# Designed miniproteins, single chains, continued (2), part 89

Each design is a single chain, and the fold is of that chain. pLDDT is the mean over its residues in the fold that is shown.

## One batch from the design tools (miniprotein)

Design m7079
Fold by ESMFold2-Fast:
Parts: structure tokens; sequence; C-alpha cells
Structure m7079 (fold): chain A 57 residues (1-57)
């Protein structure tokens, strides 16, 4: 697959949360992206968490 890229994490959060209809749904969608990236790239945990935080700001 493609190499790890934190910009792809940000894009995934922004894309998925763009369909959210409430703040609660946005949080659930962002958590889903976080969990999926942590499963695929556990060695990049800090970078993934930072990218999710930046994408939600």
Amino acid sequence: GPPFDPERVKEAVRTMTSTARSAEQREIMAQYVLDEYLKRWPEHEEEIREAVREALE
C-alpha cells in the first residue's frame, strides 16, 4: 500500500466529517478515522493523533 502520510490522515478526517450532521456525529467519525489509522500504522501513533487534532481545528 502507500507509505504513511499525515496529510492523508487530515484529508480522511475532513472528508468523513464533512457529511456529519451534528457535533456528536463529527466526533464519532473522527474517532473512527483515528482508530483505523492507529490499526494500520501503530508505529506512527503520535503523528496520527496530531494530524486528527489539526484536522478538527
Scores: mean pLDDT 84

Design m7080
Fold by ESMFold2-Fast:
Structure m7080 (fold): chain A 78 residues (1-78)
Amino acid sequence: SRELVVLESAAAILIAGLDYLVEVMRRNPQLREKYLRDFEGEVRALEELARELERRGFHDLARRVREAVRAARREVAA
């Protein structure tokens, strides 16, 4: 559906923002503590988006959002 295409695009933009924060922390380990709060805020927003997508029946997109969050959390924990 057209709605799904718009939501996929929005999810991709939000995931790109999360990945950008991971890259900034990776390149600037001295700033990691400062950016962790922003990272956790982005994660919460994406987890809320995933719940909303599940509620609306967009299960595959919700799973992809959750997978992206898990991958980002592993990168930050390393």
Scores: mean pLDDT 86

Design m7081
Fold by ESMFold2-Fast:
Structure m7081 (fold): chain A 79 residues (1-79)
Amino acid sequence: SDEEFLAQMERVIDLMDATIDRMRAQNAPQDKIAQLEQLRDQLIALKEEVKKNGVTPELEQQFLQLVQQADAVIQEIAD
């Protein structure tokens, strides 16, 4: 459902915020933190678009792409 998808998006945004806070506390590279902040902001904007238009295949694809990009950045910081 649209509500379940929005709840999933909210959980991912919350996880990203927590991750950004931890990375700052650990003095992670500022460019990587900035990349995560940009991706989080894009997820917030996408969530608002889903609220406006409902869940569409295009919005689902954009969500998956942003999550994959965030995961890649997090993996680069962890190494």
Scores: mean pLDDT 87

Design m7082
Fold by ESMFold2-Fast:
Structure m7082 (fold): chain A 72 residues (1-72)
Amino acid sequence: AKEYVFEAYRLEKEGRYEEAKKYLEKVLAAPEEYRKEIEEAMRELGKEDGNEEAGLSGAEAIELAKKGVKAE
């Protein structure tokens, strides 16, 4: 689950938005168990405090992803 978050972020950095969105959709559709791990992973990314361009962090990143990517 965490891998999907990191992979989506890396792909987006590479300009592979299609691939990144695929992983984000999987992340958003994942069960609650994965959601907690995803939040932790996003928080780890946000630990950089927006260094690597976006600097996604925690549940806020999930909400932003929902607006950009419609899982349903």
Scores: mean pLDDT 60

Design m7083
Fold by ESMFold2-Fast:
Structure m7083 (fold): chain A 56 residues (1-56)
Amino acid sequence: SDSDIINTVANLLVDAKIVDEKTADNIRNAKSLEEAAEISGYSVETLKSVALSKGV
């Protein structure tokens, strides 16, 4: 689901020290993949690819 993608990406980005915890929480609260992409600075395609690498 989009929610699983969003949560997986937020966790990965904060674990990798790419974003801070506040930004990760903003991503987790995104209502769509497009909003998550805007907050993270990545494309929707990148978010999907990242989540797929984690089995989502």
Scores: mean pLDDT 84

Design m7084
Fold by ESMFold2-Fast:
Structure m7084 (fold): chain A 69 residues (1-69)
Amino acid sequence: MAVEYLENAKKKLESGDLLGAAKELEKANKVYPNDKITLLISDIVSQEKSKEELLAEIDAIIEEVKADE
């Protein structure tokens, strides 16, 4: 499920594994296409946002995906 990939991406972000986080987000986006996931991948690649901001973004996406169930 997309939520599992998003939760895995969050764990990778918390550990500083940006490449691993991006890969998990790509898997989530394949299962549940969402522009916010694509934007989060872009934010990770650009490195303009703090870890705290990236974690807040992924938490918001997880909440949205869970609400669609």
Scores: mean pLDDT 81

Design m7085
Fold by ESMFold2-Fast:
Structure m7085 (fold): chain A 83 residues (1-83)
Amino acid sequence: LSPQLLAEVEIGVHEIAAAVYDLIGKRAEKNGDKETAIEYYKKALEHYERALQLAREAGLPQSVIDNLEKAIEEAKKKIEELK
């Protein structure tokens, strides 16, 4: 794998992990479990932040970077609202 292809695979893995953790967080929030919701939204945030770092390093299109930045801001907002 070239460094770019490896980065694209790693970004994809982190995006999938973030989406799964976000779903778990949303489910916990709907069930009134704020503590679990915060925990999983934080896990989703970590994966989105790692994906963004890798996307910037790999020189991916601005549209990809913008989408990841938006996902990060949404995750941060959810965490803050539940505190």
Scores: mean pLDDT 87

Design m7086
Fold by ESMFold2-Fast:
Order: sequence, then C-alpha cells, then structure tokens
Structure m7086 (fold): chain A 95 residues (1-95)
Amino acid sequence: VELSPELKQLLEEFNSLPEEVQEALYEFGLERFGPFSEESLPAELKVLPEEEAERLYYVSLVLTLEGVDSISELIERAKESKVLPEEIKEKLLSL
C-alpha cells in the first residue's frame, strides 16, 4: 500500500516544523493516547520507517482530537483549543 496523498502532505508538513514542536506534539500524543504498538498502526503508515510511522500516527491522533485535517489548521486553532496543553499552544503560536 502506498502512502496516501493526504498522509504524504501531513508527513511533509510535520517534517517542516521545528524539531522542538515535532517532539512536543509526539510526546503529547503518546501521553494522551498511550504506548505505541506496531500492530495498531494503520497499513498505510507501515510503508514508512517505524520511527516516522510512530510520530505520524501520534500527530494524526492529535489532529483528530482537535477536529482538524492538517497541521496548518491545528496552528490556526491553537489559541482557541480546549484540548491542547498551554505549552504546546505557545509553541504553535510562535510559528
């Protein structure tokens, strides 16, 4: 299975973020949704290296939690978010 255009765009947007913001989103996802299991990973993400698949998996869950479809929308909604921790809001608003 090939990576969908939507997931490819999400991966490109995520990788364009500062490393500190990538780490913060990953850690929040991990704390909110619990430990990673390779078997719980969607088949489309299994085409990526495990580390990239894990990070993209958690960021996709964070987007779903906020009710947005892209990192750009997440950044736009960061100020009004009721689900993101204040620390993550501050990082996103600084972009």
Scores: mean pLDDT 78

Design m7087
Fold by ESMFold2-Fast:
Structure m7087 (fold): chain A 106 residues (1-106)
Amino acid sequence: SKLIEKVKKKMDELYQAVRDRAPVEVIEAKLRDLLFSLKLAIDTFKPYLTPEQYEKVLKLFEEAQKLADELVRKMRAGEVTYDEALEMVERIKKIVDEILKILESA
């Protein structure tokens, strides 16, 4: 799916921004792009998911959103290093990968 490939591309762009030690505003924009593309993919695949799969995907999406919000907050406060930010991005990636696996199984 072109939508799944777009989510993967946005995930890669987020990783690159954090590795390049981009300003928090750039990282926040990449997180927003990722979550927007992911939500668009979820909404597009919704008719092909069971109710249980859809509920699981929505809960995973909420957890990714919470982690993204926490990462931006901590970066703005100077509470995390870029290495610690990369660890948080890896946690977001694991959730995104689980969502994409469910969407691809439909």
Scores: mean pLDDT 90

Design m7088
Fold by ESMFold2-Fast:
Order: structure tokens, then C-alpha cells, then sequence
Structure m7088 (fold): chain A 70 residues (1-70)
């Protein structure tokens, strides 16, 4: 894999991570005015998105390390 390819993949995972954080923010905002039943569903969605964000962050950091080492 070229240095340029690693950088592109890094940007892709970084953008996906940042987009996922924005989704979490919007879900938390929506939770503030939701019914108790809807809050339970939103909590599950927030938890899943937080887990996904962590995986995306780990992959971005791995690729950033690879890029800096070249």
C-alpha cells in the first residue's frame, strides 16, 4: 500500500468517525424531548453508535501511525 493510499483510508475512517459523533449528538438531543419508551430505543441506538465510533477511531489511529512511520 502506498503512503497516499494509507492517507486516503485514514481520511475515510476519520470522516466516518466524525460523522458518527454527529449522529450521537443528534440522538442525545432528540432524547431530551422523547417519551420514556422512545428514550429506551434512543439509548440503545446511542450505545451502538458509540461502539461503532470507537472501532472507527481505533482504525483511523492505526492508519495514522502507519502514515507517520513511512
Amino acid sequence: MTKEQIYIYYLMFKIAYESTLLVIERLEERKKTASPERQAILDKMIAQNRANAELLKEKAEELEEQYKSL
Scores: mean pLDDT 87

Design m7089
Fold by ESMFold2-Fast:
Structure m7089 (fold): chain A 84 residues (1-84)
Amino acid sequence: SMEAAKQKALKEAEEAAKRAKEVAKQLSKYDPERAEKLMQQVDDALENGKKGDLTTAKGSLAVIKALLAEGEAELEAKEAEAAA
């Protein structure tokens, strides 16, 4: 039960991390240093989640989801600025 819950949280974290890295890749066209920092933060959060217990894995998922949302908002703002 706990192991299954941890594996589910890690799978969701890996899926969110993959999306965040795609966002960072697009963001790199506008701000390569910020994109690199975002990718590092995502990788660090995912690695931390893999090393810990269920609580750590859930925390990692929450952090990665927040980083994804932040990256998506930044990308949207940069694309809007570039289009103007």
Scores: mean pLDDT 86

Design m7090
Fold by ESMFold2-Fast:
Structure m7090 (fold): chain A 87 residues (1-87)
Amino acid sequence: MSKEEFEKEVNAGLAIMLTSVLKLIDEVDEETVRLLEKAAEYAIKSGDKKALEMVLKTAEDFLSKLPENHPLRERVKKLIEKLKKAL
């Protein structure tokens, strides 16, 4: 395995792991959105379609839990847009 291949696998694994943890959390707050943003960064860096799709689904679930006027909605919407563009 090359260093580049290893880095891709590590980033995909980190995205999947963080997303799995976030699925166990019912609360959407500043900290969980920050963790979602971190998972999205790892998924995008990995280029792994499965990791991107898992993070995207979690971001869409987060958006569905936030009221229309919630300040975190814009951050989650931007994440969804970035993830869709990376797919």
Scores: mean pLDDT 82

Design m7091
Fold by ESMFold2-Fast:
Structure m7091 (fold): chain A 81 residues (1-81)
Amino acid sequence: MEKFKELKEKAVKTIKETVDAIRNGDLDKLEASIKKMEELIKEIKAFIPTLSPEQRKQAEGFLKGLEDILKRAKEVAEKMK
């Protein structure tokens, strides 16, 4: 479970970086945070099969939240072009 905790902490930091980039209108930082979030989603997806069924449900819920945030961040980045 330490791996999932580490991934959650990295995700929270990346979400904060994404929000700050949007607030500041910093497209370069927003695109960098989007890339970090895509890598985290990929890593979490690879990790989920190693979890117990109960832990898997929690991880899947967290993953869906990240995917929703990623979608919104990409929409904002497109509007900033």
Scores: mean pLDDT 82

Design m7092
Fold by ESMFold2-Fast:
Structure m7092 (fold): chain A 85 residues (1-85)
Amino acid sequence: SEQEKLKQYKEQAQQYIDQGIRYLGKAAQLSQQGAPREEIEKLLQQARQYFQQAKSYAQQAGGLGQQELQASQDLLDTVDRLLKE
């Protein structure tokens, strides 16, 4: 059904948010350990890709994905700020 499809999009959005957060956390940990900037930027770019996917699926979920859409936008903003130096 259409409703089941929207629920699947919502669940996919959350899975991509979770994956992006793991990469974002890894980037933060490496930054604190003084790892090379190139390694940190690679992880941030990976997190950004996951959050972009999450945003896309959340948009496809419509009203059901509003929470995931907001979270994805906030997380994308965070990654974009970290990539701007």
Scores: mean pLDDT 90

Design m7093
Fold by ESMFold2-Fast:
Structure m7093 (fold): chain A 89 residues (1-89)
Amino acid sequence: SREEIEALLRRAEELFEEYKEKMKEAAAAGDRQKLVAIAVAGVLELIGLRLEVERLGRENGLEELAEEVVARLEELIRELLAFADELLA
């Protein structure tokens, strides 16, 4: 439903902030391997949410809403990767 797609967006934004905090912690500890592992895990989880949004959009005739939410999720993925790059510098 529309509400389910909106809930997935909220979950993605919550996960994005959680992963950024975990990455900051790993960076502060000087643990580059852990930082990379956290970044990869965060990206994979966001990709999973993106695929679920796309599925719900198709199944419920909400493709336009799903496309908008997918665009936001793709932005979050890019921002998470950029943040990892910044912390690794």
Scores: mean pLDDT 89

Design m7094
Fold by ESMFold2-Fast:
Structure m7094 (fold): chain A 76 residues (1-76)
Amino acid sequence: MEPEGVAEAVLKRMEEAIASGDPTAVRQAAAMGEAVANYLREKAKESKDPELQKKYIDLANRVEEGARRARAAAEA
């Protein structure tokens, strides 16, 4: 799966978990998002193309922001 597809899938999973109102599901989705963000950052480190590095870092930041918001929702 393309990195963008992986990021979209986990962001969708986090949205659905938040909508469910289940804090356990939200925490699980946030943990998956954190793992995906780490994966994307490793891909950025491996890339020698500045455009690809920027793309992976941007995706990682978006997924991390989603995970942070999901964890905040679980605490509320």
Scores: mean pLDDT 82

Design m7095
Fold by ESMFold2-Fast:
Structure m7095 (fold): chain A 68 residues (1-68)
Amino acid sequence: SMAEIEKQAEQLATLAQLLLPDEIARLKAAGDREGLRRLLVALATHFGFDAENEAIIERALELILSTE
């Protein structure tokens, strides 16, 4: 469901920012959207999120990019 995608994406984005804040800041400053996406896929795979669900990854990416 869309609600489940949002919840998983929020959890993944939060986890990424807690574990790798400096790497995320570096990739955001560089405008490296694909680098951020790869980082999120790696974290999703490592922590047992559904890394094959592109909707979760893309939504988590948008949440990271919208955070100032």
Scores: mean pLDDT 84

Design m7096
Fold by ESMFold2-Fast:
Structure m7096 (fold): chain A 63 residues (1-63)
Amino acid sequence: MEENIKKILEEAEKVLSDEEIEIIKLSLKNLEEQAKGKVELTGFKIEEVDGRKIISAEVVEKK
């Protein structure tokens, strides 16, 4: 998870604002806390709906 998170954040920083990066960091902390060792982050999807940005984490469940 750690290394994947770093790569995802580096890519996100290139295209997202500081506020959006903060939202991603909070989402990652929540995901890591709730699912330590159970899931792996594979990426992010960012969509704009009605001027609001929706950030979704792509994860794969691990045994």
Scores: mean pLDDT 66

Design m7097
Fold by ESMFold2-Fast:
Structure m7097 (fold): chain A 57 residues (1-57)
Amino acid sequence: DRTGELTRRSSEARTGGGGADIATSNAQGFKGSGDPVGAAAGEAGAEAARRNALLQG
C-alpha cells in the first residue's frame, strides 16, 4: 500500500540510513544495556515498523 511505503521510507530516513528493521532489533538489544541513544532510536524505529505493519496487514 502507498501509505505503508511512505512510512517505511520515512522511518529509514529517521534512523539515519539504518532502516526500521535495524532500529527495531537495536531497541530489543539495547533496551536493558544502558545505551539511551541506541534505545531511543530503536524505539522510534519499532514504532514506525509497528505502524507500517498495521497499514500493510
Scores: mean pLDDT 57

Design m7098
Fold by ESMFold2-Fast:
Formats: structure tokens, sequence, C-alpha cells
Structure m7098 (fold): chain A 77 residues (1-77)
């Protein structure tokens, strides 16, 4: 669902902004969006990864946020 994906992207963007990591948050969101558009990642996988990363950033756990995105992107050729 495009609306769920957009909400998850907005959630990650806001979490990145609050953490002082706006550039990293934008790069993470862009990578996930391109993976969905290319068919390498399902929208459901993307939503889960974005929400996990946003929650990690809300806790101040930057390494966990990056790992959530890397794990999701591991499916890319």
Amino acid sequence: DDSQLQQALDRLRRAGDRAGLSDQGRRMGRAVRYAVRSGSMTPQQAVQALLDAARALDRGDVDAAAQAIRDALRQLP
C-alpha cells in the first residue's frame, strides 16, 4: 500500500531530523524507495524496515537503524 510506505518514509524522515541525522535519514529512505520501485523489495518489507529504523533512531541507536536498512537492502542484486 503506497500510503503505508509513504507514512513509514515520513516517520523515518522525522526520526532522522530529531536525531540530527537528516542526510542519513534521507539516504536510507531513498534507498528503500528505489528498492521497492525496482521490485527488489516488497512494500511490506520496506514499511517494516523503515519503522524499525525510525524506532531505533527514536532510542538514539544509530547503529541499529543502519543495520535495519542494511538487512532489508541485502536482497538487492
Scores: mean pLDDT 79

Design m7099
Fold by ESMFold2-Fast:
Structure m7099 (fold): chain A 63 residues (1-63)
Amino acid sequence: MAKLEKLLEERAPDGYLDSMKALELLVEIGANGEEALRLLAREAPDGFVTKEKTLEIARELGL
């Protein structure tokens, strides 16, 4: 989890990101891409997700 927090601070300093960028970060820390994409589609139907929501998704994925 700490690695994802650092990546989000570095790459999403304003606290939000594109869902595809969030997917890249989740996969980089070990998330299953298909599961991560499914959760992102649910939580970010407009294609944008907050830093906090990305962390919540990571927690749901067991990261």
Scores: mean pLDDT 79

Design m7100
Fold by ESMFold2-Fast:
Parts: structure tokens; sequence; C-alpha cells
Structure m7100 (fold): chain A 84 residues (1-84)
């Protein structure tokens, strides 16, 4: 069993890992805070694959809805973490 502090630390480590991945894609903390979760997903796809916004939107639309929803929830958690 994990304590609440251990669970919190594990969540922070996960958020940190994703923030490092976003930084590697050239996505700034200001962009993360100012963009909607969907717009952030589109920008991540554009930067990861070197595609246009229209192509990124098509790629996102081809994903399972559950995967997109999960990614949007994860982005919201990152945004909340940064909003201190």
Amino acid sequence: SLSEEEKEKAKEEGIKTILEDLKKLGITEEEILSMSPRDLLIRMIQREYGVSRAEAEELLAAQPASAVEGSEVQIKEIQEYLKK
C-alpha cells in the first residue's frame, strides 16, 4: 500500500516526464496554460510528426475517442499542476 504522499510524488513524476516531452517538442509552459487540451494535442501531433494543422486534426480524428479523452484529461492535470 502507498501513502498519500507517495501517490502524490508518483503523480508529480509522471507530470514532470510529460512536461519534459512537451519541452522537447518546443511547447512552452505559457502555451500549455493558454491553449485548450484539444489544441495542445493538435500542436503536439504537428510538432512530433512535422505535419500541418489540418493533417494533425485528421490524425486526431482517426484515434479512438477513449484515447483522445484520456490525453485531454492528462493535459488538464498538467495545466492544473502549473496553475499554482
Scores: mean pLDDT 80

Design m7101
Fold by ESMFold2-Fast:
Structure m7101 (fold): chain A 116 residues (1-116)
Amino acid sequence: APPIKMKFTIKFYDKEGNELATYEEEAEDGKITSKKLILKKKITNPFVQRLIDEFIAQGAELTEYPGEGEAAKVTVTLEINGKEFTGTFSSFEELKKVEEAFKKFIAPIVEELLAA
């Protein structure tokens, strides 16, 4: 069977729509092949900083640039063999839902992989 390729991307934006950071995770057949974190600016929101620290603690390859910014929007994208599923969150109260959104998108895929 052809390999199942997955890409999980989180992008943080300021209120003007400028990109502040990108987290990107790639997997093939359920194995994580890459974790990357690009901080175009240091994000000053405490909840976002905690999430970024967790990505670093879990082994993300970090690239940092100078400057600071406040995040106002986060976009979460899951790509599976070229098909994209996207969620957008414009409230930090909804950052707690990033894990639940990931579970919502991943759970059906895990079920398909187990059924195959």
Scores: mean pLDDT 74

Design m7102
Fold by ESMFold2-Fast:
Structure m7102 (fold): chain A 71 residues (1-71)
Amino acid sequence: MEEYYRKLAREMAEAAIRGTPEQGKAVAETMKQLGDADPVFKEAAIEEFREAAAQHPESREVLDLGIKALE
């Protein structure tokens, strides 16, 4: 289960990095819904988005939007 959530979170982070600001907001909204439903997803998604922000500093603002939505 955790491996699946980590993979899903990585794909969502990639979509936020490659997408428009509107797509980044949609990713954050989806993350909030999934995180509210399952605490295991919330933990995995926060870690994966933090790793993505470290690898892609130029996309930090959009990735932080997703992290903030989960907090």
Scores: mean pLDDT 80

Design m7103
Fold by ESMFold2-Fast:
Structure m7103 (fold): chain A 94 residues (1-94)
Amino acid sequence: MSLLEKYEKELREILKDQPPLDPAILETARRVGEKYGLSEVIIEALAYLLQREKVPLSAVEPEIRGMLEAFVPFGEVALAKFLLEYLKTGKLPR
């Protein structure tokens, strides 16, 4: 809980300095992420990852589901850490 809140705070600070999100990518990520109970900041960070990696809009839903399936055993904290490392480095973490 406290660790997730720390990662979400750092994500919010990084996200404010990023270029604008494509509204179509953000809306698709929000629609899928809300079904999984993801917070707005994690949804926004996911949308930025998909936009930076140039994932086509048609692949956004299956890509988010694939990421959630990979991170579900480790919880939302693991996903938040992954997104934070990606936004800091510009590279997909190992």
Scores: mean pLDDT 76

Design m7104
Fold by ESMFold2-Fast:
Structure m7104 (fold): chain A 82 residues (1-82)
Amino acid sequence: LSEEEINDIKQAIALIAAYELTKDLPEEVRQEVLDIVAAGLSDENLVRVGKLLREHGGPELAERFARIAENLGYTKAAEEIR
């Protein structure tokens, strides 16, 4: 796999995870989270998502997302989300 293909796979994993983690949240929050992830994976964007998840779903939801960010290689984002 090329680096571009690996990044596309990571993006798809992040979108699926964001959808699953937000399915019980208000539609407006879910759409905002999905829009941030769809814009591209970066430590900054993942931190924005994690903060929204903490605000609306509490620390447990934020920790679940931090784990996903860490597994995708965004360890700095995971640390800041926690």
Scores: mean pLDDT 85

Design m7105
Fold by ESMFold2-Fast:
Structure m7105 (fold): chain A 88 residues (1-88)
Amino acid sequence: GEEAELEVNFSGPEGVEGESGKYKIKVGEKIKVRVKNISNDGKEYKIIARAQEGLKASSGKVKAGEEFEIEITVEKAGKFKANVVATE
């Protein structure tokens, strides 16, 4: 199958951890990016991906002490970037 390169960058508040990295995957495959809320603030954060055309991303929420895996699917061959963001 055709190959794609995906660069994932995470941004979030202090106490919210996310995976970042560069991935080589096939068109139609997905990457799972783990986000953990280890904050002591008791807040729930929304997890979204700001992704280029040719990518499809899930969304979710992460409560204090929980983790969530956002899925990013590559729909086209090429080099892509996705920004995974934790926000209120």
Scores: mean pLDDT 84

Design m7106
Fold by ESMFold2-Fast:
Structure m7106 (fold): chain A 79 residues (1-79)
Amino acid sequence: SEKQREEIEELRKKVREEQREIEENYSEMSKDEMEEKIKEIHETYMKIMDKEEPVNPEESKRGKEKLEKDYEEFKKSLA
């Protein structure tokens, strides 16, 4: 639906803004602050996949699995 597409675009804008904050404040951010921001970005991407599920359930499922794997690998890289 149009409303669903608008909600997805707003979430994508939020991700871009959070990524920009990391880029602009990288030198001032602690490891813990970086982990929290990346967690927020991951959660927002998962919400996007949830909103796309009614249109493409299989694609949404694959997208979520990839996002979870990428986030897990990121957490391992910090350990």
Scores: mean pLDDT 79

Design m7107
Fold by ESMFold2-Fast:
Structure m7107 (fold): chain A 91 residues (1-91)
Amino acid sequence: MKIVLSKEMKITVLRFEVLAASSLVYLVERRKDSMSPAQLAQAIADLDGEIARLQDVLDEAKSLNDDKTVARAQEVIDRAQAVKAQLRQLK
């Protein structure tokens, strides 16, 4: 059975997911200079997972016509990609 959430409730959930992902990216970027090679590899894998999850969030936000959440999700995806590139250069 399909459970229908209100548009406002869906937007609230997506907003929290973007905030959580943004916090993770920030913590990885802050800690990258003290990471071991194994920790760098794990951080890259974690960022890949978050990017995939944020793509789903971005698609859902587009379906809800929430341009603000779409823009914020894209910003976090772009930052995660940049941090991932930096981590790869540290190997």
Scores: mean pLDDT 80

Design m7108
Fold by ESMFold2-Fast:
Structure m7108 (fold): chain A 77 residues (1-77)
Amino acid sequence: VSEAERKLALFIVSLDSAGLKSITISQAELAKMLGTSPATVSRLLKRLEKEGLIKVDRKTNKITITDKGVEYALEIL
């Protein structure tokens, strides 16, 4: 697991703890927050979306976290 993926997992768990299932954030802002490149974020989001861990609406920049995504985040922390 990469450092960027671990930071994304911490972010997912933080959202769940706050009772939030989604966030509106651009890939550029997410990359800045995770301390990585937009290209790394794009690859991470595509992989997690393919695995059913998140849903991404690229028109609205909305990321929705699935219950499986929260479980995954807890497993890698």
Scores: mean pLDDT 84

Design m7109
Fold by ESMFold2-Fast:
Structure m7109 (fold): chain A 94 residues (1-94)
Amino acid sequence: MIEEIKKKLEELGISEEQAELMAEMIALVNELSPGSEEEIEEAIKKSKEIIEELEKNAEEALKELEAARDTVTDENVKKQLEITIKLLEEILKK
């Protein structure tokens, strides 16, 4: 699943590193709340828009999410937060 989602994200022009992290996020969300194949395809299509929005304020978003990490008690929310932090770090490298 992750490898297939990653390839589709790369076809949309997302970098290999960002595609891998976004694929992990989509797979995690689907594992926690199993959606239809249609919902997964919608998430893939929206991924480029999500990355573009994150790029606009990546540095500020990273600081806010790092602060939130210490206050989150739900392990699944914490996992999503950690993946988003890694994605923001990859965005800031470019």
Scores: mean pLDDT 76

Design m7110
Fold by ESMFold2-Fast:
Structure m7110 (fold): chain A 67 residues (1-67)
Amino acid sequence: SEEERRFIGRVVRLYALDKGLTLKELAERAGISESTIRRIVNGEYEPSDEELERIAAALGVSVEALR
């Protein structure tokens, strides 16, 4: 849902900020394009379960923390 996309985007941004990671650094760590990470963070793209797992691993958090 749009609400879920918005929530995920906000949580990802907050964790990245807390960890001192730029969106570019997060993208590089997750193996996802920077443009896709930006779209996720802005609530414009719904990540797949695989993409969400990669992002969680890159942030050092559980997938459940992003859902």
Scores: mean pLDDT 87

Design m7111
Fold by ESMFold2-Fast:
Structure m7111 (fold): chain A 60 residues (1-60)
Amino acid sequence: SSVEVRVENGVTVITVTVAGKTSVSEVSDPDLAAAAIENARAAADGAEALLKQREAAAAA
């Protein structure tokens, strides 16, 4: 999984990619950007754990 962060015209753009699926979130408030980035990373880690669980289930 990957989390990419960029700032465009004062807006923080967070791109999360897990298993070839991409989600994009835009945060215009700089004070909320740090929390949003942390939440995106946690969500990506959770999605990757869920993917591993599904791969284990498919192998069983």
Scores: mean pLDDT 78

Design m7112
Fold by ESMFold2-Fast:
Structure m7112 (fold): chain A 61 residues (1-61)
Amino acid sequence: MSDAQRRDALRNEALARAAAIAREQGLSEEQMQAALDRIDAAGTLPAEEARAALERLLAEL
């Protein structure tokens, strides 16, 4: 599996989890947009760093 495919898989998983957390916690549109921007930024990192960044982001939500 390529690093790009691994990053895309991690990003999609993080997006799904972030959406679930936002519904549960009642995040504002502004907070959700900030989270999406951070997920997109993490997706530009190497796969290993992207995973760590996304896990940290989801823990902060």
Scores: mean pLDDT 76

Design m7113
Fold by ESMFold2-Fast:
Structure m7113 (fold): chain A 76 residues (1-76)
Amino acid sequence: APKKLSKEELEKLVKGLLKEGAALAASERAEEAVAQLREAIATSTDPIERKLAEIALAAIAGDEKKVRELLEEMSK
């Protein structure tokens, strides 16, 4: 069976990603990070790499709902 994240594990990942995303958004690297993630989505042929980049963009944007939805899609 595909590995499903527990509710506790999912919440820890969501909170961790939002903290890192908020730190990046407040940093001098925010524009560079966003540009790199958008490029990865546009140019990557790996579906997992594209989905990870989407999660990172949502985390930087502070979109908790989108981060949770994307993580749940990855766990299947």
Scores: mean pLDDT 78

Design m7114
Fold by ESMFold2-Fast:
Formats: sequence, structure tokens, C-alpha cells
Structure m7114 (fold): chain A 85 residues (1-85)
Amino acid sequence: SAAEREATLKENGALLAQYSKFIQALLEEVKKTHDEETYQAIRAEIRRKSAALTAELQDLVEKGASKAEMQAKVDAAKAEIKAIV
């Protein structure tokens, strides 16, 4: 239904906002604890992974995925990014 689609879009927006806040905090710490070259390399890799996550979440929204499925993808992306740092 239209209401279910709207709810899924709102949940996706909330998850992306949560993810963005996580990335912002992580990049601030990386900037403080690494040299400029290492910081730029980590930032570039995080940007690539974030673009991939955004595309995957959009595909999940189109397929009518559950909140749990979308949350699991965000959590997996956060874990991968923590491993880069």
C-alpha cells in the first residue's frame, strides 16, 4: 500500500541519517589520529562503501524489504567501515 511504502521510505531515511551521523563521528576521529594522506585514503574508501550501501538500501526499498533487513545492511556496512579504521 501507499502507507506501507511511505513508512518504508521514512525508515530508510532514518537509517541513512543514523549512518551519516556514525560516519561523521568516525571521520572526525580518523582526522585527529591519522596523517592527512591516510585520512584522505580512508575517507575515499568510506565514500565508496557509503555509495554502495545507499544503492543497496534503495533496491531494498523498491523490493519492499523489512525494517530488519535494512537495519542489518546498515549494521554490516558500519562493521566493515570500523574494520577499515
Scores: mean pLDDT 84

